# Designed miniproteins, single chains: the designs that were tried, part 93

Each design is a single chain, and the fold is of that chain. pLDDT is the mean over its residues in the fold that is shown.

## One batch from the design tools (miniprotein)

Design m3415
Fold by ESMFold2-Fast:
Structure m3415 (fold): chain A 65 residues (1-65)
Amino acid sequence: MKEKIEKEIELSMERMKVTVYMLMKDYEEAIKVAEEGAEKFKDDKEAKEEMEKLIEEAKELKEKS
């Protein structure tokens, strides 16, 4: 279960990074971090989908800014 725990921690950290950048209104960096996260978790469908959703949210916020 080591791999599962490590992936859950890494996913949580990536989600936090994207959220922090979005709160700071640094949408370009938020998109970049979310894209890097999606690539990092490309073999994990659920984690990749979470990162892809964050990319979409950050892009929407950037366009509205």
Scores: mean pLDDT 79

Design m3416
Fold by ESMFold2-Fast:
Structure m3416 (fold): chain A 103 residues (1-103)
Amino acid sequence: DPEARRQRLVQELLEGIDEVEKLLREYIEKGEGLELVRKVGEVLAQVLLLVDRGPSLSTLQRLLELVQKLLEAIKNKDWEEAEKVIEELEELVRSELPFPPPR
């Protein structure tokens, strides 16, 4: 059932985003990585907008892989890898949401 697969991918993606947000709150409380924290928050908001629009299964799978890589990079304080993953997420969102928001 392709719908069951979609629901599973969305659930896993939302769980990954929640884990990233929880970790970012810990860094905010410690005063670490504040500029990166802001960039991560912005890209995750764009990812949530894309998910709400019902992207393809391949796009959901790619989003999940990138969110998982971002989570691991942040856990390891690998800020260079985290910035690279943020750029890949921004490119994916831009390719799937090419229309600017209406004024």
Scores: mean pLDDT 80

Design m3417
Fold by ESMFold2-Fast:
Structure m3417 (fold): chain A 78 residues (1-78)
Amino acid sequence: MLDEAIEIVKRRVRLLYEAEKHADDPEEMERIGREFLDFITDELPRLNRLIAQSPLPPTIIYEILAKVAKEEREKLEK
């Protein structure tokens, strides 16, 4: 359950990083934009459901996910 939420957050962080790197590339920005829309329509509702179904308090889940996002961003920056 939480592992799936973690992977969704990591994929979002990677997409945002790719958008920053390819801001001047219209073809890549179109591709990234489509992947981001897929995240909003498919993965964001799944993430919200996983959080709601978790036995952990939402505050603890958000703290874990925030830490994961930070660590994934740091890995992408080396």
Scores: mean pLDDT 79

Design m3418
Fold by ESMFold2-Fast:
Structure m3418 (fold): chain A 63 residues (1-63)
Amino acid sequence: SNDADYLYRLGKKYLNEKNYEKAIEYYEKALSIEPTPEIYKNLGLAYKKLGDEEKAKKYFELA
């Protein structure tokens, strides 16, 4: 499915499973369809968990 809500929920599932790389992949797919503050915030969280503080800051500022 290319539905933004479905992709966003998959991203959240992988974030909860601590699979941050897959979380980012699905959040980026959701973002390409429908950018929302929630997607930016969760991309920031995923990048922070991976130790990418620069990307985390960027996405938190976009939220």
Scores: mean pLDDT 86

Design m3419
Fold by ESMFold2-Fast:
Structure m3419 (fold): chain A 62 residues (1-62)
Amino acid sequence: GREEIERVLEEARELIERGEGREAHRLLTDKLGVSEEVAERAGTALAAGDEELALRIIEENL
C-alpha cells in the first residue's frame, strides 16, 4: 500500500543522504519491484528533496 511505499522511500532517502545512491536504487527495485530506470528516476527526485514526485514515479510504474 501507499504507507509501505512511503516507508521504503524514506529508507532510500536516508541511503542517498549518506552517499549510498546505488544501495538506495537496489532497495527500491528489491522492495517495490520497479525497474532500475524507475528506481534511478525516483532516487533523483529524492536527492532533489521532491518526495511527492518520487512517490508519484513509483506509483505510476507499479
Scores: mean pLDDT 86

Design m3420
Fold by ESMFold2-Fast:
Structure m3420 (fold): chain A 69 residues (1-69)
Amino acid sequence: RLEDRVRLIVGALLLQHGDGVSAATARAFAERALGERVPVATVSRILAELRRLSRAEREAELERLAARL
């Protein structure tokens, strides 16, 4: 599903580059990886949700999402 794939990509980007990743950068990465347009509102919401999680919680969420894809 699109939102789960966006969440996986954005979560991986946050783990790799830290919380300073902008919504614009995350959106550009997700669009390139998926080959389709992603609404900025969706990316911004996912970023805010993931930023509330600890590193361990983010890793667990990404593992759960990857298992469903």
Scores: mean pLDDT 80

Design m3421
Fold by ESMFold2-Fast:
Structure m3421 (fold): chain A 102 residues (1-102)
Amino acid sequence: MEKFKKAVKETIEKLKKELPEFQRIDELPEDHLAKLLYNFLQALLDGDLKKAREYIKKLEEILPKDHPIVILAKKTLEAVEKKDYESAIEYLEKLEKLILNE
């Protein structure tokens, strides 16, 4: 858990530094992609897996279900639910790279 929480914090901080949308999170609509991703990551930090799943469902409403962001968010949550924190960190790192390149 501790290594995973650290990885989530580092992802949030990197996204805030690199992406203008993440710097303006409080100004974004609740259904904005960046806001949903931020809320998903915060839910993971808080250990609120039910809220994390709710944000994935909202992502599926705005993105195709086969979108890499949706796939990686779902894989990250599934790994956390299984307490497979090594895989969760790997999926989180892939998600981070994908967000930074879109």
Scores: mean pLDDT 83

Design m3422
Fold by ESMFold2-Fast:
Order: C-alpha cells, then structure tokens, then sequence
Structure m3422 (fold): chain A 72 residues (1-72)
C-alpha cells in the first residue's frame, strides 16, 4: 500500500541518519541514501508528506555536518 511504502521510505531515511552518527567514516554514503529515502517519501506522499520529508533532509544535513566535524 501507499502507507506501507511511505513508512518504509521514512524508516530507511531514519536508519541512514542513525548510521551516520554511529559510523562517521561512512557518513557520505549514508547521507546520500538518507536523502534518496526522504525524496522517495516526498514522491509517495506528495504535499501531505513534504514537512516530514523536509524534516528528514534537515536532520540528515545536521548529522552529516556533525560526522564530518568529528573526523576533522
């Protein structure tokens, strides 16, 4: 269902955000996947899901920045 696909996309985005924090050396790969998952969520949900997709993108950006700073 559309709901199940949206849930999966959101869960994938969150998982990649967590993986960036746990494995900063792999942050670039997980950041790309988190953004892809957030984009998929936006595509599935349309206007109704844009706030959630944008929130996930912003969270991914902040965690990615933190991961890069930890490796500097």
Amino acid sequence: SKEEKAKKAGDEARQHIVEMALNPEKAEEHYKRALEAADELAKITGEKGQVMADTLRKAAELVYKGAKERLA
Scores: mean pLDDT 86

Design m3423
Fold by ESMFold2-Fast:
Structure m3423 (fold): chain A 80 residues (1-80)
Amino acid sequence: TPVVVPKEIKVEGNKITVTLARTTDPSIARENIKKLEEFLKNNPNLTEEQADAAIGAVLEKIVEATRLNLPDGTKITIEL
């Protein structure tokens, strides 16, 4: 079953925009999620609490997007 993964991530102040893609490869899904977590945790403009909150929020939206079968290129925005 295709799953939704983060493809592009932008952080602008307290606003995080994630562009989503779909994949049938669970290895690509795992690696893309890991890259998201590493990107946010290592961002010097985010506190550790903000990074953890952002990761949780993105993962929740990815689960939602997968259930809704949202198309490639769907953008989600999270405000911290």
Scores: mean pLDDT 76

Design m3424
Fold by ESMFold2-Fast:
Structure m3424 (fold): chain A 60 residues (1-60)
Amino acid sequence: SAEEKEKEFQRRKLILLLEQAEMLGDKQTAEEVRKLLESPEFDEEEYKRIVARLSEKIAG
């Protein structure tokens, strides 16, 4: 389904998000991304929260 394809694509986005957190030295956010990567269920709410947090750090 389209939802399954989106879910798989979001997993790939998590890898890039992890690299961004590592580059910023944000160890806490990196750990949160790793937990999402290891989870069989994708937490879209947590993903969006992490994206917002990293975007705030980049902008500030």
Scores: mean pLDDT 78

Design m3425
Fold by ESMFold2-Fast:
Structure m3425 (fold): chain A 55 residues (1-55)
Amino acid sequence: MQKLEEAKKLAEKYANDIGLKEAMEELNKLLEKKDYEKLDYYSQALIDNVLEAAK
């Protein structure tokens, strides 16, 4: 799951952000539930949020 791996790398890079830690925990829960549609959606949302915040 390419988007999940990208989201993980961004969360590691910005490890001080509490919101990113919470979002990553939710992605891990979706992965455990095998809800791949929501996992893809929220992984992209995390990526978009980090890229916007990094500007």
Scores: mean pLDDT 72

Design m3426
Fold by ESMFold2-Fast:
Structure m3426 (fold): chain A 93 residues (1-93)
Amino acid sequence: AWNNLGNALSSLNRLDEAIEAYKKAIEINPNFAEAWNNLGNALSSLNRLDEAIEAYKKAIEINPNFAEARNNLALALYKAGKIKDYSDVPIPK
């Protein structure tokens, strides 16, 4: 699966290729919350924080109980200077 290919590429630190694999997984299944979260992780590792934030928001929109994506969103927002602490995380609509 494309998401599994993305995970393998990410573990090899081939982040640009991992991003493309996750995007293909999302193209096939736009409601794949895990693929959106994994896309956010790869983007965050490349310091593409605004794009990572949007990917995490999509993961949470699809699965509001996705604790990993919520935690990752908080960290990305803090690193981007958009919140002062992790309690200020906006809930995606």
Scores: mean pLDDT 80

Design m3427
Fold by ESMFold2-Fast:
Structure m3427 (fold): chain A 64 residues (1-64)
Amino acid sequence: MAEEYKELAKELAEEGVRAAAEGDLSKAAALFAAAGILAAAASLYDEELSEEAIAYIREAAARA
């Protein structure tokens, strides 16, 4: 469960980076928000995996 949420959060963060690169800032914001929700959901099962997902989202956002 937690690992699946972590992987989905990472995928959404990468899509957010892509949307930002294409100039679709509204789509990028929505994708990063969804990634954050999935990372928070992961904490219900494994706090360490949630922290890893959050760290990845921060790194991806810095690349956007």
Scores: mean pLDDT 80

Design m3428
Fold by ESMFold2-Fast:
Structure m3428 (fold): chain A 65 residues (1-65)
Amino acid sequence: HMMEMEKERLYESYKTTAENALKLKEPAAETMREEVGASEERLEQLKESLEKAQEEAKKKIEEME
């Protein structure tokens, strides 16, 4: 029981850290969206970068567990 509660707390902590990391990237994403109204490729690269950051954060959480 205690081990499960500790695992849950760690997961929550990691999730908060991942969310903070994503927040740092959001300002850049906002600027890119404004500038890249015409360029679909830039928007796609930005989305791919955000998706990779999210997936890496999740994988790190899983690896640490």
Scores: mean pLDDT 63

Design m3429
Fold by ESMFold2-Fast:
Structure m3429 (fold): chain A 56 residues (1-56)
Amino acid sequence: MAEEIRKLVEEAGLPEEFAIGMEWLGYSVEEVKRILENLPAMTAGGRAGAAALAAQ
């Protein structure tokens, strides 16, 4: 059920629409959980890290 995805997204500080989008794309709860396990690190340094990656 999508509620697990919503919980994970809420804990990551992302909007509920993101969770809906993930389910629309056919991602499972396990896949979303794995993404979110790395996403906090990406998000915490993500804005600076994304700029560095874009430079490459």
Scores: mean pLDDT 64

Design m3430
Fold by ESMFold2-Fast:
Structure m3430 (fold): chain A 55 residues (1-55)
Amino acid sequence: EELKEKADFYRRMAEVAEEAAKLSSPENQQKARDVAETYRSKAEELRELYEKLKE
């Protein structure tokens, strides 16, 4: 299902952004963390939609 694939994609992107945050300067670290949070929120939204459609 497309929603599951999209959720996995965003989860992967969140992990990459979090890794980048750890390697970044303090200023960029906050920015990268915000990006990771955004991807995590997207993955959670898609996961909830997937669970609603899973009957």
Scores: mean pLDDT 78

Design m3431
Fold by ESMFold2-Fast:
Formats: C-alpha cells, structure tokens, sequence
Structure m3431 (fold): chain A 76 residues (1-76)
C-alpha cells in the first residue's frame, strides 16, 4: 500500500496547489503543479497535467496551456 498512499498524497497536493493557483493567479504555483506532474507515474501525471492546463487556461496563460496539451498527447 506504500505506492498507493504516495500517489494519493501526491494527487491531493496537486489538487491543493491547483486550487491555490486559481485563487491567487500566481504562475509560480502553476509551475509547482507541473513539476509535481513530471515526477509522477503516467496515470497520476495525466491527472496533474489536466489540472495544470485548466489552471493555466483560467489564468490566461495560453502558452503554458499549449505546452501542457502537447505533454498530455505524448503521455496518452
């Protein structure tokens, strides 16, 4: 259950960071979500990238949103 707990903790942290990024409009928090996604396995990484893309779009950061979309296509 160690790996499952680590994934659940990572996912909870990603949701928290995404919420804070949306509320604050701070691009540094969006970068933290992306950095976390890069270190996760493919299943959790896809969820994390979707959260980061949604935050970037909500903040009007279209360049970051497009980069995340490309990464999502690579992961499938």
Amino acid sequence: MKEQLEKEIDLALLHMLAGLARASGDPELTKLVIERAEKLDKEIAIEAYNLARQVAEDLGDTEVAEEIKKKLEELK
Scores: mean pLDDT 70

Design m3432
Fold by ESMFold2-Fast:
Structure m3432 (fold): chain A 70 residues (1-70)
Amino acid sequence: SAKLEEAKKQLSELEKQIEELDKEAKEEYEKLKRNNAPAEELEKLVKKYKEEFQKLVDEQEKIRKQIAAL
């Protein structure tokens, strides 16, 4: 159905956003490590990205629930 196709496209878009966010997080983490940043700075960066990942994961769960209802 059109609703199922739309939901699958939204999931695909969220997967891309998660992959992009993961790439950005890894690049920033490695940059901080190369600059000998203290552990607290690395932890702060990780927490920031975990919050953004949680938002995207929550959206995925919402869409998965929608698909299950179709």
Scores: mean pLDDT 85

Design m3433
Fold by ESMFold2-Fast:
Structure m3433 (fold): chain A 75 residues (1-75)
Amino acid sequence: SADEEVQKGIAALKAGDYEGAVEHFLKALELDPDNITAIGGLVYAAEQLLKKDPNNEKAKELLEEARKKLQELLA
């Protein structure tokens, strides 16, 4: 379920596994596209990936898309 993938994503964040967190939050969003917790987790994970490698184009892309989606849902 989306909630199970969100829980796995949060566990990955707590472990410092930001790439694993991205995978779980993206899977949660495949199941529930409007899951605010998954979108917020994806924003955080992508920001941490960019902090480690500012040239990570995949993380930049994910961050932009996730921030846009979060803004739309909070409007």
Scores: mean pLDDT 86

Design m3434
Fold by ESMFold2-Fast:
Structure m3434 (fold): chain A 56 residues (1-56)
Amino acid sequence: METRLIEVEADSPEEALQKAREKLKAEHPDARITAESVFRDPETGKYRALLVAEVP
């Protein structure tokens, strides 16, 4: 078991979260997402999504 952290940036919270999920699935298709978070970066105005996942 290994903990993976995925972070992506996008123009909307939904887009950022979806991109993060897709990136995780592409790199580790067997990973289980244990936490999801999304917030707006005030400096860039972009949304940043953060995923925590466990890989077998």
Scores: mean pLDDT 82

Design m3435
Fold by ESMFold2-Fast:
Structure m3435 (fold): chain A 91 residues (1-91)
Amino acid sequence: LTPQEEAEVWLALGEIAYAIGDYDTAIKQYEKALEIDPDSPVAPRAYTLLGEAYYKKGELEKAKEWFQKALEIDPTNEEARRLLEEVEKEL
């Protein structure tokens, strides 16, 4: 596996953990993806997914920070923008 492919695998594992409600494991696996390849094309996706996991845990300020980071890298990220609006309504 290349570093990018390995990062994609860790991101996918995190998404599986998120789907079963294990947000703590999802966060660790997303962070692992970013550690392996921080300049990866998957990094904006990882930031959005970190925001979603923190949002599910009720950590709204941390969720907001990750969505803002996702939009800083990709201002056209509709998912991150929508989720940021949802978090801001709850703050």
Scores: mean pLDDT 82

Design m3436
Fold by ESMFold2-Fast:
Structure m3436 (fold): chain A 71 residues (1-71)
Amino acid sequence: MKLEVTLPDGTVITVEVESETTAVTFLVLEHGMSMEKAREVARKILSLKKGEKLEFTSEGTGGKVVIERLE
């Protein structure tokens, strides 16, 4: 699935997520999330419908990250 990710500094990036493993890897490596928290957030991301948003606090960047499902 295609996600739009807005970082705490206002930077917008597009990420392709194919599985829970891809989402967990993204959350751990880019956002400094623990494996347990990354799995929880990854499951929420995979449950998003097109146009739905999820917010979390990034441990790696130190601020609010917003994820929207594009397709």
Scores: mean pLDDT 77

Design m3437
Fold by ESMFold2-Fast:
Structure m3437 (fold): chain A 94 residues (1-94)
Amino acid sequence: MVDEREVVAAVAIIGAAVLKVTSSKLDTPEAQRLKELANEALDLIEQALRDGVPLETLEKVRDLIRKAISAANNGDYETAIKYLEEAIELLRKA
């Protein structure tokens, strides 16, 4: 009953939302940039589901967001930003 694309996108959306909430608690330029990128990723993932973007692309985006969360949890917002920028680039190219 569940589409695999919907499941993968839901995990990516939850991950991006976590990054947005976490970065919203900090008053640094890196945290503000991470929040902006997380908002953009949320919009692009929702659009990708509607546009029929392949499962493989959504899985790569999910994995990049997971890496961004890990980096942000370690206080490495520069690395988290790089992973989100890569995820956004994949979504825009799809």
Scores: mean pLDDT 83

Design m3438
Fold by ESMFold2-Fast:
Structure m3438 (fold): chain A 80 residues (1-80)
Amino acid sequence: AAAGEAAARAAVDAARAVAAALAKGAGAEARRRALGAGTGAGLAGIALGVGRIAGDPEFAARTAAEAFRAGLEAAAAGRV
C-alpha cells in the first residue's frame, strides 16, 4: 500500500533535483522550468496529504504523479 506513495515521493524528489540543477546555472528559461517542476511537486505533496487523510494511498499516488506531470507540461508550454 505504501509502495504507491513511495513511487510518487520518488518522482517528486526527482523533479526537485532536476529543478535545482536547472536553476543553478541557467537564465530565465531554466527558472521557468524549475517553477513548473516546483509547482508539480507542490501539487503532488498536497495529493499525498489528502490521500492519507482519506485512507486511499493508491489514489493519492496516482494523483500526485499526474500533478507532477501536469506541472512539467505547463512549464514546457510556457504556462508557468
Scores: mean pLDDT 59

Design m3439
Fold by ESMFold2-Fast:
Structure m3439 (fold): chain A 81 residues (1-81)
Amino acid sequence: SAELEENRRILEEAKEKLEELVEEVRADPSMSPRQQSSFEGFARLAVKELEEMVKQKVPVEEFRKTVEKILEEIRKLKEEL
């Protein structure tokens, strides 16, 4: 369906943004390997949650809002490292 394809596109864009944040943390020499690994773990968990929502065929608007919220939460987590 068109909604499923849209959710897949939103998911791929979210994955790219999360990977960019992970790469920024990996490139930060002030962060310990444990901090880097923990952040990567949180980003992977976020991806798994979003992948599950796509499988559950949630409405596109609900998915967009959840992606925005998760990306904001992960960005805040990065700032708290």
Scores: mean pLDDT 86

Design m3440
Fold by ESMFold2-Fast:
Structure m3440 (fold): chain A 89 residues (1-89)
Amino acid sequence: MLYQGTLKAVLDASLEEAIENARRAREAAKATPGVLQADSVATPLPGGKAEVYISVLAESKEAAERALQAAFDALKNVISAEYRIEELG
C-alpha cells in the first residue's frame, strides 16, 4: 500500500528564498526512510510572499508523516501550512 503526502506552506519570503526553501524541504523529505519520491514547487504570491508545495510518495503512512515533518522543519519564515496524507491502495 502506498501513501501520498502533501504539504502546502505560505512563506514570508521572496521567490528566490522560496525556491531555496522548496529545494531544502524536498531534499529533507527525500532523505526520509520509506520515501520513494519527493517533489517541490515554489510560486510567487502578492505582498512579498511565496507558496511552497511539497509532494511525497511513501511506502507507509508513518514514512509520509515523517517526510512531511522533515520538509516542514526545513522551511523558514512560515506564515501558514497545511498537510494531507492519502492512501493510494
Scores: mean pLDDT 87

Design m3441
Fold by ESMFold2-Fast:
Structure m3441 (fold): chain A 59 residues (1-59)
Amino acid sequence: SHLDDGERSFRIGEELYKQGKYAAASTAFYEAAKLFEEAGDEEGARRARELMDEAQRKA
């Protein structure tokens, strides 16, 4: 489902962020935000966007 796919993309973003791969993490969080929006998960989408922005600042 889009929710499960969003959670998967979010986890990938977290893993990349931990590795210092901020540009790649930002892309993964962007994908997660889109999938959470499609699933109607507003909280998930908001959290993913916040982490996307943080990763972009560190890239």
Scores: mean pLDDT 87

Design m3442
Fold by ESMFold2-Fast:
Structure m3442 (fold): chain A 72 residues (1-72)
Amino acid sequence: SIDEIQALYQRLLEHARREDPEGLEEWLELARNEEIDPVELLEKLLEIARALGAPEEFLERIEELLEKAREE
């Protein structure tokens, strides 16, 4: 659901704030303004998480959520 995506986004935001808060805030603002679909949003979250060196477990959770979003 969108709420689950939003919660994952907030966890990513908290993780990123330890490394680069400005970069993530820019992407969050873009997502809110562009009305990006869930698949595109999750793909961007995965790119950001990888760039920030997020834990493998976190990346796996995003990938699982992306797969579910594509399934209908």
Scores: mean pLDDT 62

Design m3443
Fold by ESMFold2-Fast:
Structure m3443 (fold): chain A 70 residues (1-70)
Amino acid sequence: MENPLRRAAERKGLTLDQLAERLGVSKETVEAILEGKIPLTDEQLDKLAEALGLSREDVLRLLGGAPIKP
């Protein structure tokens, strides 16, 4: 399923595999994070924001305010 964060990655020419490399996780974990199913760590949030050219606040807004970690 497409979502705003996935679309932002596509505009940057990034695949899910490349996002997974940047975050240091599996592709399945990246998909779960983008869907808001699991919390982001602070490091993952920073790397995702950097990869997408967004601020941390923008990433959190697009995730609907999903928790960074439990």
Scores: mean pLDDT 73

Design m3444
Fold by ESMFold2-Fast:
Structure m3444 (fold): chain A 68 residues (1-68)
Amino acid sequence: DEEERERLRREAEEAERKAEEYDAKGDALLAQAEADPARRKELTREAILYYAEGGIHRMRAAALRIAA
């Protein structure tokens, strides 16, 4: 079914974009952590959570592309 394959590809592209957005947020928090020693641990922990979310979206995108 071409409609189903097109849907899966679009969902994969959306997941890839979300992964990129989460990675960018993580990078921004790490930059803030380097500039602010008092909040470094808190900002680093938050960055890790954003990277983890990005990783989940990236894995979902890979699975959707395989399914398509």
Scores: mean pLDDT 87

Design m3445
Fold by ESMFold2-Fast:
Structure m3445 (fold): chain A 82 residues (1-82)
Amino acid sequence: MVTGIRLKEPVTKEQAEKAAKLFEKRMKEELGIDVKATVREVDGKAVITLTTNATSDEEIQKAVELAAKAMEEAGIPVERLE
């Protein structure tokens, strides 16, 4: 059971923006949840902020897995934590 994700390497701003858009799309299509993903540059590094109204453990786990898939589709390798 996936409880979180860890990035295996540094993320570029372009990869972060692609992952954010893919995450928003997947959350809406698969869970019917509208989420806001924003990409900001902090100290020269890309930072992705994910905001969701998921309140149940099951919805949070699905959101984490969808975030992992969005990152992988954007070319960002991730490790799933159990």
Scores: mean pLDDT 70

Design m3446
Fold by ESMFold2-Fast:
Structure m3446 (fold): chain A 55 residues (1-55)
Amino acid sequence: SPLQQQLQAAIDAALAKHRADLEARGYSPEEIDAEVARMRAHMTRHVQARLDALS
């Protein structure tokens, strides 16, 4: 759906900005990758649960 696509794009944009912020603060690439992966999984599960509840 358009809403699902919009929410996924928003997640991607937010995670890209968060990655850049962590890089600027001097976190290691391994720490950044692990944190971004955890946030992506959490946000994706939350969005999917909300979309499923609206169906």
Scores: mean pLDDT 82

Design m3447
Fold by ESMFold2-Fast:
Structure m3447 (fold): chain A 58 residues (1-58)
Amino acid sequence: MDEEKAYEYAYKAWLAKKQGNEEKAEEYAKKAQELLSKLSDEKAAEIVAKAIEKVNEE
């Protein structure tokens, strides 16, 4: 569950940043960082990479 929420917040943070909503981007980024810090470094890196890829490729 934390992994899924971390991905969702990371995705929303990057999407909000792409759309120019800096306030929401910062809020979601903080939420993502809190959840990612509870995961292994490897898993956290995978989630962030997937979120960035989805926002940039779609």
Scores: mean pLDDT 79

Design m3448
Fold by ESMFold2-Fast:
Structure m3448 (fold): chain A 66 residues (1-66)
Amino acid sequence: LEKEVKELEERIKKDPNDAEAWARLGVKYLELEKYEEAKEYFKKAVELDPDSLIGLRSEQALEELG
């Protein structure tokens, strides 16, 4: 889990517009029970790519988190 988070953070450092990496960080932070950070990452994924499957799934996760 922690290794995957670091790899996703490195992806975002190289390409901050990588919506998939932002969405995956959201999922990892949910697994860590860090809900506020997860919400921020999902919001970024929706902002970058709202009409994709990644954006739609991230929006659903945001609704479930409140």
Scores: mean pLDDT 80

Design m3449
Fold by ESMFold2-Fast:
Structure m3449 (fold): chain A 58 residues (1-58)
Amino acid sequence: EPSAEELGERARAALLAAGMPEEEAERIAKQVTERLAAGEPVSAAEDLVVRAVLEAQA
């Protein structure tokens, strides 16, 4: 099973691939890592990434 850090790195890579600036993708990835480290499920982390992308593009 991927670690919280691995999932955070994957979130950053996905956000960069979606055209998000590197610094912004890093901040969102850190938030994902922190939430997963606190014991939240992977589905909650994916929801956070989607919401963060939508908020950043709004």
Scores: mean pLDDT 74

Design m3450
Fold by ESMFold2-Fast:
Structure m3450 (fold): chain A 80 residues (1-80)
Amino acid sequence: SMEDLEKAEELKKKGEELAKQKKYEEAGRMFREAADIYEKLGYLEKAEHMYIMAAIAYKEAGNEEEAQRANQRAVELYKK
């Protein structure tokens, strides 16, 4: 729905703001939630990008497990 798309866009913006503040764990979570919504809505390119952003943020936070999971999701979306 449009409300879900707006939520994903706000989560993306929140993640970007948190990353600028070096709050990388929270930024990763915001990007991951945005990615999940974009994927459910069929915006696969946006979802892939958000999973990549989540992986980068989680790696910066030292959360290698969540970084690996986010990167695997991005790889799964690369080719149908």
Scores: mean pLDDT 89

Design m3451
Fold by ESMFold2-Fast:
Structure m3451 (fold): chain A 74 residues (1-74)
Amino acid sequence: SMEEAKEKAEKGYKGGKGALEAAKLSNAPDTGMRAAEEAYKAGEEAKKAAEEGDDQKAIEFSNRAEELSRKAGG
């Protein structure tokens, strides 16, 4: 649903933003920093898709943001 997609996108956006902030604060290695930057971008795309009513795209980018945030931490 649109509400579910918006909630998922908000989580993806916050997660990606948090991952980037954590990577910067911890002086993460290049691989982690790149993953964190991509997580943030994916979260922004998820939020934009949710605002445009593209539920599928919002969920897809939200899941990508979550995956990349995990990679940034490893």
Scores: mean pLDDT 84

